# Designed miniproteins, single chains, continued (2): the designs that were tried, part 37

Each design is a single chain, and the fold is of that chain. pLDDT is the mean over its residues in the fold that is shown.

## One batch from the design tools (miniprotein)

Design m5264
Fold by ESMFold2-Fast:
Structure m5264 (fold): chain A 94 residues (1-94)
Amino acid sequence: GLEKARAVVDTAERLVEEEGLSVLEAMKKAAKENGAEFEPLYVDEEAQSAIGVLKTPEGNYYVVMMVIDVPNQDGKPFTVVTLLFGPVEAPEKP
């Protein structure tokens, strides 16, 4: 299910918002803390966006995370947006 992927995303969004980590650093740390791995496929430092594969025990997900210049409800001058796609293919069981 999406449970592990959502836990990683929620943790990563907090790390960006509360600790000021980059989207890439936040995704890597959040994945590790939740027993998953984040493999970056594309990182745009100027756009503050990252695309990668989130590898969890439940399956693989494509993740897009970005920071946009729209104030959030907590009064910060930015909003973190995350998109999850998947599960992408499951490994074939013998």
Scores: mean pLDDT 76

Design m5265
Fold by ESMFold2-Fast:
Structure m5265 (fold): chain A 79 residues (1-79)
Amino acid sequence: SALEEARRRVLEAIERYLRAKDAGDEEAREAALRELIRAVGELSGLVSHDELAALVREAAAEAYERLGRHDAAAALRAG
């Protein structure tokens, strides 16, 4: 569905951003941030304002888990 694709794009953009940040690659980090802004914009057109923050938080937690950052993922889910 369009919602599943938009959520996947947000997840993948967050993963790319975190990898670029950890690598110290400023150019890749900026590119990933632009993609994240675009992906969040697409998701915001498909869900209510109240759902958007929760879905982005879930995507960020999943991205941290995929990168082995279980502490950061748990903190996001607790907040």
Scores: mean pLDDT 85

Design m5266
Fold by ESMFold2-Fast:
Structure m5266 (fold): chain A 97 residues (1-97)
Amino acid sequence: KIEKIAKEIKELLASRGVDLGDLVLDEKVLKVLKILLESKRPLSAAEIGKILGTDNVSSALKKLEEAGLVERDEEGRYSLNPLLRSLRQELLEILNS
């Protein structure tokens, strides 16, 4: 399932000039991405960890931030970049398949 989801996300983002490499093969990265796509508000690492049932989300968030896919505000809360926010519906359809 993850390989199919990763392929569809890569193809969608490549059509917009974004290459994620193997980032979307990381299941924890995909779970964090889904939570941020479902949220209309910035979330802290602690809030994301609570939703996932784990406190270990920092590695996935760091990977997403280093790829430029998430932004961190002055309060340390994470939100998706404007491109991913514009693709919210399409990305959620892929992630929920």
Scores: mean pLDDT 77

Design m5267
Fold by ESMFold2-Fast:
Structure m5267 (fold): chain A 68 residues (1-68)
Amino acid sequence: MSEREELFRKRVEELKPEFDDAVEYLHAAVVIAIHKRKLELGIELSPEDKADYERALRLMEEVERRFA
């Protein structure tokens, strides 16, 4: 292994938990934004969309709770 590869891998490992949480939060925020926009346009959410929206809200709360 090169020193650069070792350094990169170590940095990824160090940041991975925070990165995974950040990715989950961003994904949840995007899902919320999409569904909120649908509601603004008067589009009824399907049961599947409602489930995704509620799941995204709960996930965002969990991530926020971990960093509180």
Scores: mean pLDDT 72

Design m5268
Fold by ESMFold2-Fast:
Structure m5268 (fold): chain A 65 residues (1-65)
Amino acid sequence: SEAVREEAAARIVEATGLSREQALSLVTLALQGFSPEVAAQLGEREVGADPAVVRPILAEAVARS
């Protein structure tokens, strides 16, 4: 849902300092077919986000979707 996506993105911004747009793209990847682990690894590769921080937030978003 939109609400789950927005909430997860806000948590990633708060935890990592990524832009809202970068955080939303990672959440969208996880919700649209990538596993949370794969989406977190893409975040590390593309924007330098720590996968240990991002992965649990993405897993929670997928569980709530």
Scores: mean pLDDT 83

Design m5269
Fold by ESMFold2-Fast:
Structure m5269 (fold): chain A 95 residues (1-95)
Amino acid sequence: MAEKRAQTAEGFAEIFKDNKDLAARAYEIAGKAYESLGKKDQAAQWYIRAGDLYEEMGDYEKAIEAYEKALSLLDPNDPRRQEVEKRLAEAKEKL
C-alpha cells in the first residue's frame, strides 16, 4: 500500500510539475510513504525535492519543515547533509 502510494505521488508530481504547489505536496507525500516503508534514503530525497519547490515558491515555513525532515532521515555521514543544512539556514534567514 505505502509503496504504491509513493509511486502514485511520484507520478502526480511529474504531471503537476508546472504547478509547483501540487508538485511539492506530491513530493512530500512520496517522502512520507517511503519513510513509512523504512526507506530513509529515498524518503530524504523526496523531502529535499519538496523543500526546494517550497523555497522556489517563497513558502519558507514549509521548506524548513521539509529540510528538517530530510536531515532527520539522512545518515549522519551522508554528504547531502551539508547542502541540506545550508539550504535550511538560507530558508530560515528568509522568514
Scores: mean pLDDT 79

Design m5270
Fold by ESMFold2-Fast:
Structure m5270 (fold): chain A 94 residues (1-94)
Amino acid sequence: MPEEVTVTKTLKLSVPLSEEQAEELKEEILEIGQKAMKRNPEILSVKVEIDLEKKTVTITLTGYASAKEVVEKALEEIAKEAQERIDAIEEKIL
C-alpha cells in the first residue's frame, strides 16, 4: 500500500452533552468528513470520537503521505465546521 499519514484534531466541549446529542453531533461531523473525502480523493478515511467524560471531540483523518498538506488543510476545515455545530448545539442548551 502507498504510505499513509494520520492527522488528529481535538475540540473541547464547554457543556456536557447527552448521549443522544453526542450521537447527533458525531453523525453531523461524519457527514462533513464524507463531503471532504468526495472533494479530496487523497483522504482515505475519517473517524470521529466523542468523549463525554473528558468533554472532547476528536476528528482523525487518514490519507496519502504524499498529500499530507491536503489532509491537514481538510482536517482544519472539518474542525472549523464541527466547532460551528458544537456552538449551535450549546446555544440550544444554554
Scores: mean pLDDT 83

Design m5271
Fold by ESMFold2-Fast:
Structure m5271 (fold): chain A 86 residues (1-86)
Amino acid sequence: GAVFELGVLVREGRDEAAAELLVELTGISRETALRLIRLAREMVREGKSIDEVTEELAKRLVEEAGISRNRAEAIAWALALGAALS
């Protein structure tokens, strides 16, 4: 599904394509989507766990997109896992 595809794009370093899919899934701006992808990569580089990265991104997705917590967590987990596997 689309959430799985998002994780694959992030893992492959295809940040612009990942941002476009994130915009489609959430309705956030392209600039915000790219910022969240960059944040995921930075947090992973700093040694944060997948759970910590997922929590921070889910919080920001709820605040920026107004989507449900469950949907935000699923999307955030895909971003976090994709970044960790890059």
Scores: mean pLDDT 90

Design m5272
Fold by ESMFold2-Fast:
Structure m5272 (fold): chain A 55 residues (1-55)
Amino acid sequence: TDVERMSQEVADLLGRGVADAKAMTDAGATPEEVARHVADVGAEADALMKKMLAS
């Protein structure tokens, strides 16, 4: 169903964000840079959920 696909897309996006944050930390990124990336991913996930719910 569309709901299942949408839920998977959000889960994949959030999972990628976690993986990116770990990779950034391992590469020596500052906590501020990691927090900014996490905030950006969160905003993208929120926008995606709103777009899907508005459809």
Scores: mean pLDDT 80

Design m5273
Fold by ESMFold2-Fast:
Structure m5273 (fold): chain A 96 residues (1-96)
Amino acid sequence: SAVEAVKKLAEEAEKAIKEGDKIKETAAKFAILAHAVEAGMMKDEEVIKALEEQAKKAEEKGLKELAKFLRKAAEIAKEVAEKASEKLTAAARAMA
């Protein structure tokens, strides 16, 4: 369902961009970013892969800014997964 949600939100962002609807574009991007952060925290590699696949589709359609945003969302998910582990290790070490 999270993979399907990301795919649907990417399509909604594409539609909003084509219609010039900045409010819908921003809302869809915000929802995508929320899913990316959650995927990072949960270490959900399928959602991260879906973000990268949607970025490639956007690039193939000439939607360069959307493709860049989706690639950045996937990057943030990966960074969240790494940084959560690093911060937990640092906190444990500081308490020892």
Scores: mean pLDDT 82

Design m5274
Fold by ESMFold2-Fast:
Structure m5274 (fold): chain A 77 residues (1-77)
Amino acid sequence: MEGEWRLVASSFGLAPSTTYTVTVSLPGAAAGTPVLFVVASSTAVNTVESTVDAQETATATITTPSEESGLGAYARV
C-alpha cells in the first residue's frame, strides 16, 4: 500500500533526562492519521506513537535519554 513516512518536524540539542510535550500541526490530515515521534541520541533510540486529532494536530510526551538527543516527527501520508 502506497504510504510514505514524511518528516514533518525536527529539533536538535534536546537536554538530557528532560520531558518535553511536542505538538505537530498537520493541516488537512484526517483524524487518526499516525504520527511517529523518534528521539535519538548517540547510544539510544526511543519512539512514541500518536495520532492526529480533530484539530489537525498530534501531541506526544517524550522523555530524552541521559544524553543530548534529537527529535524527528514523522506522519504517514
Scores: mean pLDDT 78

Design m5275
Fold by ESMFold2-Fast:
Structure m5275 (fold): chain A 77 residues (1-77)
Amino acid sequence: DQFLADVRAMAQGDLLLTAARAVQEGRPTSTVMQTLRRRGVRVSRSTVSRILDVFRAHRDDPQRAIQQARQIVIQDR
């Protein structure tokens, strides 16, 4: 999948890559939260949900999806 490959190349980090994979596999926010918790990544459920919504909306534009997802992460810090 080109979308997942592009996210992997552009967004080194467990959060965005895990979210992109979940969108590709049709997985819910709860699955992403479980994966991130096991990897020691601290993030709110609302942040994960917003990132998943951005990735679903922009699967045809991975650069925009990553840019918007990064803004969500920055705002939550």
Scores: mean pLDDT 76

Design m5276
Fold by ESMFold2-Fast:
Structure m5276 (fold): chain A 65 residues (1-65)
Amino acid sequence: ISEQLEEAILIILERLPELSSEQQKKLKELVARESERRPITLEDLLKIIEQVDPELAREIRERLE
């Protein structure tokens, strides 16, 4: 796992309790679907987060600069 992917995962876990139950369920479903096809990359994860919470995706991109 890349350092940037690990950092993104940590940010998501930190913000996860702030997400609604519906957003958390959608995130889990999208991650499960993508991981069935191939190992999730940073871009795959960011694309999933953008679908669940666009503001969170932007925050993650800013922190990874």
Scores: mean pLDDT 78

Design m5277
Fold by ESMFold2-Fast:
Structure m5277 (fold): chain A 74 residues (1-74)
Amino acid sequence: SSDQKRIDELEKKLKEAKELLDKGTPEDKAKAYQMGIEIMNEISGLEGETTDPELLARIQKIRDEVVSLLLQVS
């Protein structure tokens, strides 16, 4: 489904954001923050769109991890 594809794309983007955060430069942290905000915006749109328990669990995991990432770069 399109929701599965979007969730897969968000998981990949989150992984990339974490890799940037781990590099620790101000530029990389700024990029990680931007990506985290973009992921949060997409998640907010998706939370109401699926009733699949497996997809909902993946969405919740992404949300928890992106919140953690944003707290580290704030």
Scores: mean pLDDT 84

Design m5278
Fold by ESMFold2-Fast:
Structure m5278 (fold): chain A 80 residues (1-80)
Amino acid sequence: SLVETMLEIIDGLIDNLDKVMNDPSASTEERQAFIDSAYQALDVLEQLAGQIPDPQQRQKVLQAIDKGKKYLDKVKKKVS
């Protein structure tokens, strides 16, 4: 389903971000670029989530996006 696909994308994005942030060979520039790309991806997903007809499924995806953005905010503070 669209909802399941969106949640998988969000989970995969956060998992990959965590891997990059914990990679000792990754540069600060690479980490910053990944964070910026993750914000852009979540913004696109948020726009698409607003179009989900079922209110409960829409809320579930929007909550996952909000949680992801809050994680990105914390990660960004450690890189800057």
Scores: mean pLDDT 85

Design m5279
Fold by ESMFold2-Fast:
Structure m5279 (fold): chain A 80 residues (1-80)
Amino acid sequence: NKVEELKKKGEEYFKQGDYEKAAKYYEEAIKLLVEETAPNIPDEKRELLKELLLNLAESYKKLGKDDKAKAVLSRVPLPI
């Protein structure tokens, strides 16, 4: 599945310390997931979206892009 493949590619680059490429692949995975499931994202896909957003935010933090990381984290559902 293309979303899972992009996620794995992002994880590979993150482990290599290539946070710019990691962020790129996480952004592509998020975009594809939203485009394939919008307007209503199924619960299982919402969990995947949350994971991708958290990984993207962490990648931005590693790049010193704290404002972008905060913006991404604001898209993650908060625990109630």
Scores: mean pLDDT 79

Design m5280
Fold by ESMFold2-Fast:
Structure m5280 (fold): chain A 74 residues (1-74)
Amino acid sequence: SDLEAEVLEAFGLIYEGIANILESKGRLDDAAEAYEKAAQVFEEAARVSTNPELRERMLQKAEEARKKAEDLKA
């Protein structure tokens, strides 16, 4: 459902915000975990979306968040 996807998008953005704050404070392990949670939520938003454009955007955000988490753990 699009409403469910939009709510999940909002939660994903909240996790990204938390991750950015943690990263800025040098809490790299905690930031990586928050980025992983953001990615999972964006993937779920893509799964429940019926809108192709929203689905593609959510998958892109999930990939970006996962890449950021991987970079912080390296």
Scores: mean pLDDT 88

Design m5281
Fold by ESMFold2-Fast:
Structure m5281 (fold): chain A 79 residues (1-79)
Amino acid sequence: SIIDELVKQLKDAYEKNGLKIDGKRLWLVLGHKYGISTSMRMGNKDGLDYTKELFKQELDTKGLDYEETVKEIKKKLSS
């Protein structure tokens, strides 16, 4: 599924950035994927909000619901 492909890409991104696979770090990893600066994504609300907006746009282009997809990804990252 598209969600399984996204989870695989996210797990690869966690590994490349030396991050433990954990749904709590999802937005940090997506910030890396979108090229958003560490300052913007880690300590800046605008960077976090922008990362979430970009992910929502990516999911919308794939016909995926944002809330349900984020829930499913976090569940799959925990298994």
Scores: mean pLDDT 76

Design m5282
Fold by ESMFold2-Fast:
Structure m5282 (fold): chain A 100 residues (1-100)
Amino acid sequence: SNRDKAIELLKEIIEEIEKILADPTADILASLQRILEKLKEVIKLAEEDEEVSEEVIKWLRSMATAVEQMIEDYEAGRLSDQQVRQWLGEMKAALEELLK
C-alpha cells in the first residue's frame, strides 16, 4: 500500500542518516541527495493518502525544503560537516517520533 511504502521510505531515510552520523568519511552530499529523493517520494505518497493530515504533509514539505537548502549551502561551502550532522540528528529524532 502507499502507507506501507511511505513507512519503508521513512525507515530508509533514517538508515541513511545513521550512516552519515556513524561514518566520518561518509559522502554527505550524495547521502543528502538520496534523502531528498526519498523524502519527495514520501510527500507524493502522503498527498495521495486522504488519511494523512495536512499538518504532516506541510511538515514533510518544510523538511524537504530544508534538505534542498542544506544541499545548496553545503555545495557552496556555507555549511560544515558538523552543522549538517547536527541537523540530520534532529531530523532523525523527528522522523522516529512520526513513526510511533
Scores: mean pLDDT 87

Design m5283
Fold by ESMFold2-Fast:
Structure m5283 (fold): chain A 73 residues (1-73)
Amino acid sequence: PPPPATPLDAAQEAKLLEINKLASIVLEKMKPEEVGEIIINGDVAKARELGGEESAEALKKIFELVGKPIKEK
């Protein structure tokens, strides 16, 4: 049996919508494979190199929203 579906509260729904919006920006600038590696490593500096400032800022905000530590040096 599948796990029980928990309804999203307004805050969680808004957070997921923001993450989806930011992910769309990143995917327009970079290949999914590159995005996957950056997400695994938390390497925002590499996102800047591959997709520019917009992609770096979008990924930085995604990491902030999910509470993931990032590397920028």
Scores: mean pLDDT 72

Design m5284
Fold by ESMFold2-Fast:
Structure m5284 (fold): chain A 91 residues (1-91)
Amino acid sequence: MLSGEIDLSPFLPSAINGVIVKVSGPSDGTATVTIENGEVKSIETTGGLTAEAEVIGEPLPENVHGSAVVTVKLENGKLSVTSISSSLRLE
């Protein structure tokens, strides 16, 4: 299995730090991470991928809600992130 690790912090509001997504799998796909009340509630994957999410450092604020979609492509024997789209917000 091939694996990749993605820090979502650059794609999120500055109050949302330390959200790391680890993706592994044999092929292209997407990983959708859903956060509610500052906690990871679900991770959905396509294309044979598996994914884990962790929060490093301080806990997320309880008013953080939404999702982030990471699109991954297998190229030359490695997983590469091709896009990240986020609807994560503070309420």
Scores: mean pLDDT 72

Design m5285
Fold by ESMFold2-Fast:
Structure m5285 (fold): chain A 84 residues (1-84)
Amino acid sequence: DVVELAKKDPELALKKAKELLEEAKKKGDKRGIAESLLMLGYTYYVMGDLEKAKKYFQEALKIAEEIGDQELIELAQKGLKEIE
């Protein structure tokens, strides 16, 4: 559970999210890129870095909308509302 990992160990969650993002980019896995960006956004949110959290949620939303993944769209929108 990414949410629980980000709350319990934000630095480990950040490292894992960055590793997943680079692998997804290497493979051209757009869903994996969006999921990894959501993990980064949520982790930065938990760490109190609202500027980075917003940036990553916006990037995740753009890709989620591009691929038509309604679940990821809703998660990214929820993240952006939490920053409000």
Scores: mean pLDDT 85

Design m5286
Fold by ESMFold2-Fast:
Structure m5286 (fold): chain A 65 residues (1-65)
Amino acid sequence: MDAPVDESLVPEGYKLKSIEKLSEDRAVATFEKKDGDSTVVVSLYYEKVDGEWKLVHKSELVIPN
């Protein structure tokens, strides 16, 4: 099943890398973008509450190449 993706939290130019279902009520969507000599990885963590997916955490990692 597709995890809800809040596209407003991910800037234009990011590529969806993966959607990982952690459980029936938890999912993580990972995006990456090439930014010069670095790769920026954004992970959005979702939790299902009362039948609705909610963003609970955002992490960002910059990987130099």
Scores: mean pLDDT 73

Design m5287
Fold by ESMFold2-Fast:
Order: structure tokens, then sequence, then C-alpha cells
Structure m5287 (fold): chain A 63 residues (1-63)
């Protein structure tokens, strides 16, 4: 469930460009992937990925 909710958040913010981000996320089975993604996206300035990571962190915090 957690991974599916995170994938949906990524699709919501990235739309048609979500595929690559989702594949990167799926290649790791760790909750920490979302935190690492947020740190990376903060540095690159990609606000859509940053928002996706922030929403994913909220979902993880609820678990």
Amino acid sequence: KLKEEIKEVIKKYLGGQAEAAIKGFESSDRDGVTVEALQLYKRTGNEALKKAAEESLKIIEEY
C-alpha cells in the first residue's frame, strides 16, 4: 500500500514524466528512498519531484 500511494503522488506531480522517477523508486525497497529523493530534489531545484517526495514523507509518517 505505501509504495502504491507514493507512486500515485509521483504521477500527480510529474504527470507524463513520472515513469523514470517511479522506476528509480521501485528499484529500492526502502522507506528511506523518499527521504533521499527529497534531499536530491532540493539540490536540483526540481520542485515537482520535491513536492512528490514531501507528500510521500507524509504518507510514511502516517504508517
Scores: mean pLDDT 62

Design m5288
Fold by ESMFold2-Fast:
Structure m5288 (fold): chain A 92 residues (1-92)
Amino acid sequence: STHATIGILNTQDGDQYTVTLHISNGTNTTITATAPTLDDASRLAAQQTADHLQSQGITHATIPRSDGNRITTDYLTQHLQDRGIDVTIIDT
């Protein structure tokens, strides 16, 4: 499929943030990044996800957006668009 749906789960344990991205494009893939800040974890996860989707020939991604994942959604949108992948945001 040239379309992917990305689910976002952000967790915090003390001074460590984990961003987990669930990618569905006909198969299911999980990308996880951990860092001392949500910004760094989000940037790392977004970069890895953009690399993965580009390698799979994905041209469009749908991302659910909430107040709790806005930083992650913003990084995902930027990195995906930089690679020529169109992004649809669904506010939840």
Scores: mean pLDDT 87

Design m5289
Fold by ESMFold2-Fast:
Order: structure tokens, then C-alpha cells, then sequence
Structure m5289 (fold): chain A 100 residues (1-100)
């Protein structure tokens, strides 16, 4: 049950990465993520970080090391680490400049 939800969530995320304008896939992804959060919050958080890391690599073109570092910084920032928040702000500015 949980494994099936995780697989479907990852498949929908990949479709959205290929076509960000796919509103149907985005809506279904939100529903499945909400269902997974209700069933197992820890697994849901892990899957969301995996999807975000894949997004950073696939859509934004970041390396695996860069993507993992960003995910680690987000976790620390959520815990209230001011240094992590500042570093994330700098990374976001660098990414924006690369795409301008």
C-alpha cells in the first residue's frame, strides 16, 4: 500500500518535471502526497525530499552533490539554523543568475 503510493508519487513527479503545465498530474500528486502524509508522515517527508532532490538535478541541472547539499540546508533551516537560511539564500541567487 505505502510502496504503491510512493511509486505513483514518483511517477507523477517525473511527468510534472517533463511538463510543468500538466495541471492534472500536479493535482493528482497533491492528493497522493496528502494521503501518504496521513498514512506515514516520516515516509512522506523522505519521499518529498527525494523528489525535490531529483527536481534540482533534472529540471535545474544541479549535480547530485549540489542537490544533496541544498536538501540538507533546507532541513537545517526548518530547524531554525540562521546560517543555513543565509546559505540557501545565496544558492538561490546563484541559481537565478545562471538562468537569467
Amino acid sequence: EIEELVKKIKELADKIFEDPENDEAAEELEKLVEELLKKDKEVAEKVLYEIFKRYLQTVLGLSEEEAERIVELIKKAEEGDEKAKEELRKISEEIRKRRA
Scores: mean pLDDT 78

Design m5290
Fold by ESMFold2-Fast:
Structure m5290 (fold): chain A 88 residues (1-88)
Amino acid sequence: PLTKEKLIEAAEKVKEELPPLLEEVRRNPELLEELRNFSTDNPSAAAQAEAMRALVEGDWETAIEKAGLALKIALLSMLKGVPVEEFV
């Protein structure tokens, strides 16, 4: 099981790494097409791909709904302008 400290660390890392990653995907048509065409039989990976597609399109509500726990906490922290600890 994930400790509270490890979950906070993971969410903070996502919060730091996600904005440059989204900018890279938005600037690269090939990466954007790969993301849009990504398909998997793994439900968790499928949900994360849907969250990333929603984020690229600016649909934060869908992204938060589809995201795994660490990404979800990072997105809520970014959207509401409060520390990740508020969601853990």
Scores: mean pLDDT 80

Design m5291
Fold by ESMFold2-Fast:
Structure m5291 (fold): chain A 87 residues (1-87)
Amino acid sequence: SLEEVKKEIEELTAEAARLADEAERLLSRNTDAAQNEKIRQLVNEIFTLLSKAIDAANAGDVETARKYIEEARKKIEELRRLLEEVK
């Protein structure tokens, strides 16, 4: 449902914000420039996808919103893995 989709986006946005905060703290200590750039790129991509998911949900397009949610989930998993590498 549209309400379920909006709840999923809200939950993923909260998770993305927490990971972005963790990433910012790790970036201050990590000296690997290439790894740091990839982290920044993933954070930006995640929020872009979540923004697109919100736009689709607000337009009532549940299918498009779900596609962006799944893409955001994949990027969030990639970010989580990368952050574990820098710890």
Scores: mean pLDDT 86

Design m5292
Fold by ESMFold2-Fast:
Structure m5292 (fold): chain A 85 residues (1-85)
Amino acid sequence: MLERVRELAREAARAALEYVRAELAGDEEAKKAAEERVRRLQAEIDRLLAELADDPAALAEAQRIVQEAIAEAAKEAERIEAEAA
C-alpha cells in the first residue's frame, strides 16, 4: 500500500498547488474545486494510514512519504508565488 499512499500524497500536493494558483488568479470556482479535491484525497490518505496502524514500520514510512510530499508542495507554492509577483 505504500505506493498508493505515495500516489495519493502527490495528487493531494498537486490539488493544494491548484488552490494556491486559483487564489492568486481570483478564480473562486477553481479554488473551491481544488479545496474539495484536497479534502477527498486527505480522507483517502487518512484511511490508508489507519489500515497501517498495526504495522509501525509501514506506518512510519507512509507518514514520511506524506511529509515529503507536503515539503515539496510548500517549495513549489513559494515558486508559484514568486512567479506571480
Scores: mean pLDDT 82

Design m5293
Fold by ESMFold2-Fast:
Structure m5293 (fold): chain A 95 residues (1-95)
Amino acid sequence: SAEAEIAAKEAEVKKKYDEIRKSGDKEALLKLVVEALEEARAAGGELNEEERKELEKTKEELEKKLKEALKKLDLSKYKTPQEVMEALGDIIKEM
């Protein structure tokens, strides 16, 4: 089922995040976050050419904001990918 596939993917992401958290590798975390956002967009449906161009510009700006937000985070405080994503979202909203 789709739910079982989502649960398996979430477990995989948690394992990757646990390794990142132990190493403090913020570049690896940025890559993990960007990949998760791209998968979420792909699930959101078909975009026309104009929407794709606007999304690509938004992606570049979002990656810059994510990189800046990650510099401010102490990864030891966030035990799960969900917690770190919520913290990143809050920092970006204040930008």
Scores: mean pLDDT 74

Design m5294
Fold by ESMFold2-Fast:
Structure m5294 (fold): chain A 83 residues (1-83)
Amino acid sequence: SAMEEARKLAEEAKELADKPFRISGVSPEEAIELLEKARRLVEEAFSIVEEPSEEILEARRYVEERWDLFWERFGELAEELLK
């Protein structure tokens, strides 16, 4: 079902967003790529369903929190990559 597909995308997004903080040695550039992909998966999940479930809403918040954490830890290096 569409709801089940959306939940799988949301779960995958959370796992991708967490990778930069679980794996040692991830570069800021790699972290940005993973976080952007996670955001895209969340957007796909929202596009599939008419009413997002609590799980899908949680995934959006989780990915946003990981973006905030990224800027806190890598902000200066990330600024150079986004020029």
Scores: mean pLDDT 79

Design m5295
Fold by ESMFold2-Fast:
Structure m5295 (fold): chain A 64 residues (1-64)
Amino acid sequence: LSEEEQREIWEALALIYVGILKANNIKLTDEEIERLAERFRQAGAPDEVIERFVEDIKKLNEEL
């Protein structure tokens, strides 16, 4: 897989994850968000995808 294809897959996974949290009214704690971000980083997700993912979860928490 190219770096671009890998990024697109990670972006899709992040979007699906946020969607599941929203659909189920799940609000993650800051500690849970940090642990999730670290797992994505360890699995090879690009930093920019992780930063956006964390931002999206934090925005969702403000709306819930």
Scores: mean pLDDT 84

Design m5296
Fold by ESMFold2-Fast:
Structure m5296 (fold): chain A 87 residues (1-87)
Amino acid sequence: VDEEIEKLIEELRELAARSTDPAVRLALLLMAHELEESKRSGDRELIAKTLEGLIALLDALAAQHPEWREELERLRRRVERLLKLAK
């Protein structure tokens, strides 16, 4: 689970680096930071809550950026799998 969370953090940062929208970049970087902190805490409930927040963010981004839909859907499916393991 830790390895998958680290990979997810890396992918969020990479997506932020490719984003031309500063608000989107900031949202992705803040989510990556929250995910790092929740992992550092070792609190499974906090990790699950952060992953739920990430799903909501990915859904919002997919609605606004159809050019990223495939990448965002792949990320969403992985977040959903991690969330099931965290619960």
Scores: mean pLDDT 79

Design m5297
Fold by ESMFold2-Fast:
Structure m5297 (fold): chain A 100 residues (1-100)
Amino acid sequence: MKEAQALIDKGQQALAAGNYAEARAYFSQALEEAKRARSVAIIDAKLLLGQAMRAMGDPEGEKVYAQGVSMRSTGQSLLAMSEGNNEKAKEILKEGDKKI
């Protein structure tokens, strides 16, 4: 739904203004809307939520950001596997784990 993107845009504006708590709230709502819509925006919302939490000094922010990176790496790994490149797929997943 366009709702997830609108919330991401509002969160990005709040993040740019230094309003990290507001950005976190918008990105959390965007993630829930993206999950409901089964949208690819789930990955972007997860990454941005983690970034906002990290900016606030929340130790859970690193974990949330890493989950977003892992989801992106899984998608890239599945693409590499479909191309018959299993070694590249494993390398992409390992890079995701390093950011956790």
Scores: mean pLDDT 70

Design m5298
Fold by ESMFold2-Fast:
Structure m5298 (fold): chain A 85 residues (1-85)
Amino acid sequence: MEELKQKAIDYAVKLAEEIAKERGVPAEIRVYELPDDTVVAVLRYEENGEMKTVTVSVKIENGQIVEVRVEAPGEVLREERYPLK
């Protein structure tokens, strides 16, 4: 169980770092754990004098990663769902 949560954290951070690299911005990332076994990595960066945020969410249910979601303000950049075993 602890290994799966750590993998979810590592995956969320890695995905946020990849997005920062693709956008050419510094990887300022904060990680949060939600009560429903969701891990959230928040990427913040400045673009054209405005602070922007990208959120990467990894959801765990029944010992499995069931959803990976990437959101920018007003848009969903990536959404993946996995079948439960």
Scores: mean pLDDT 74

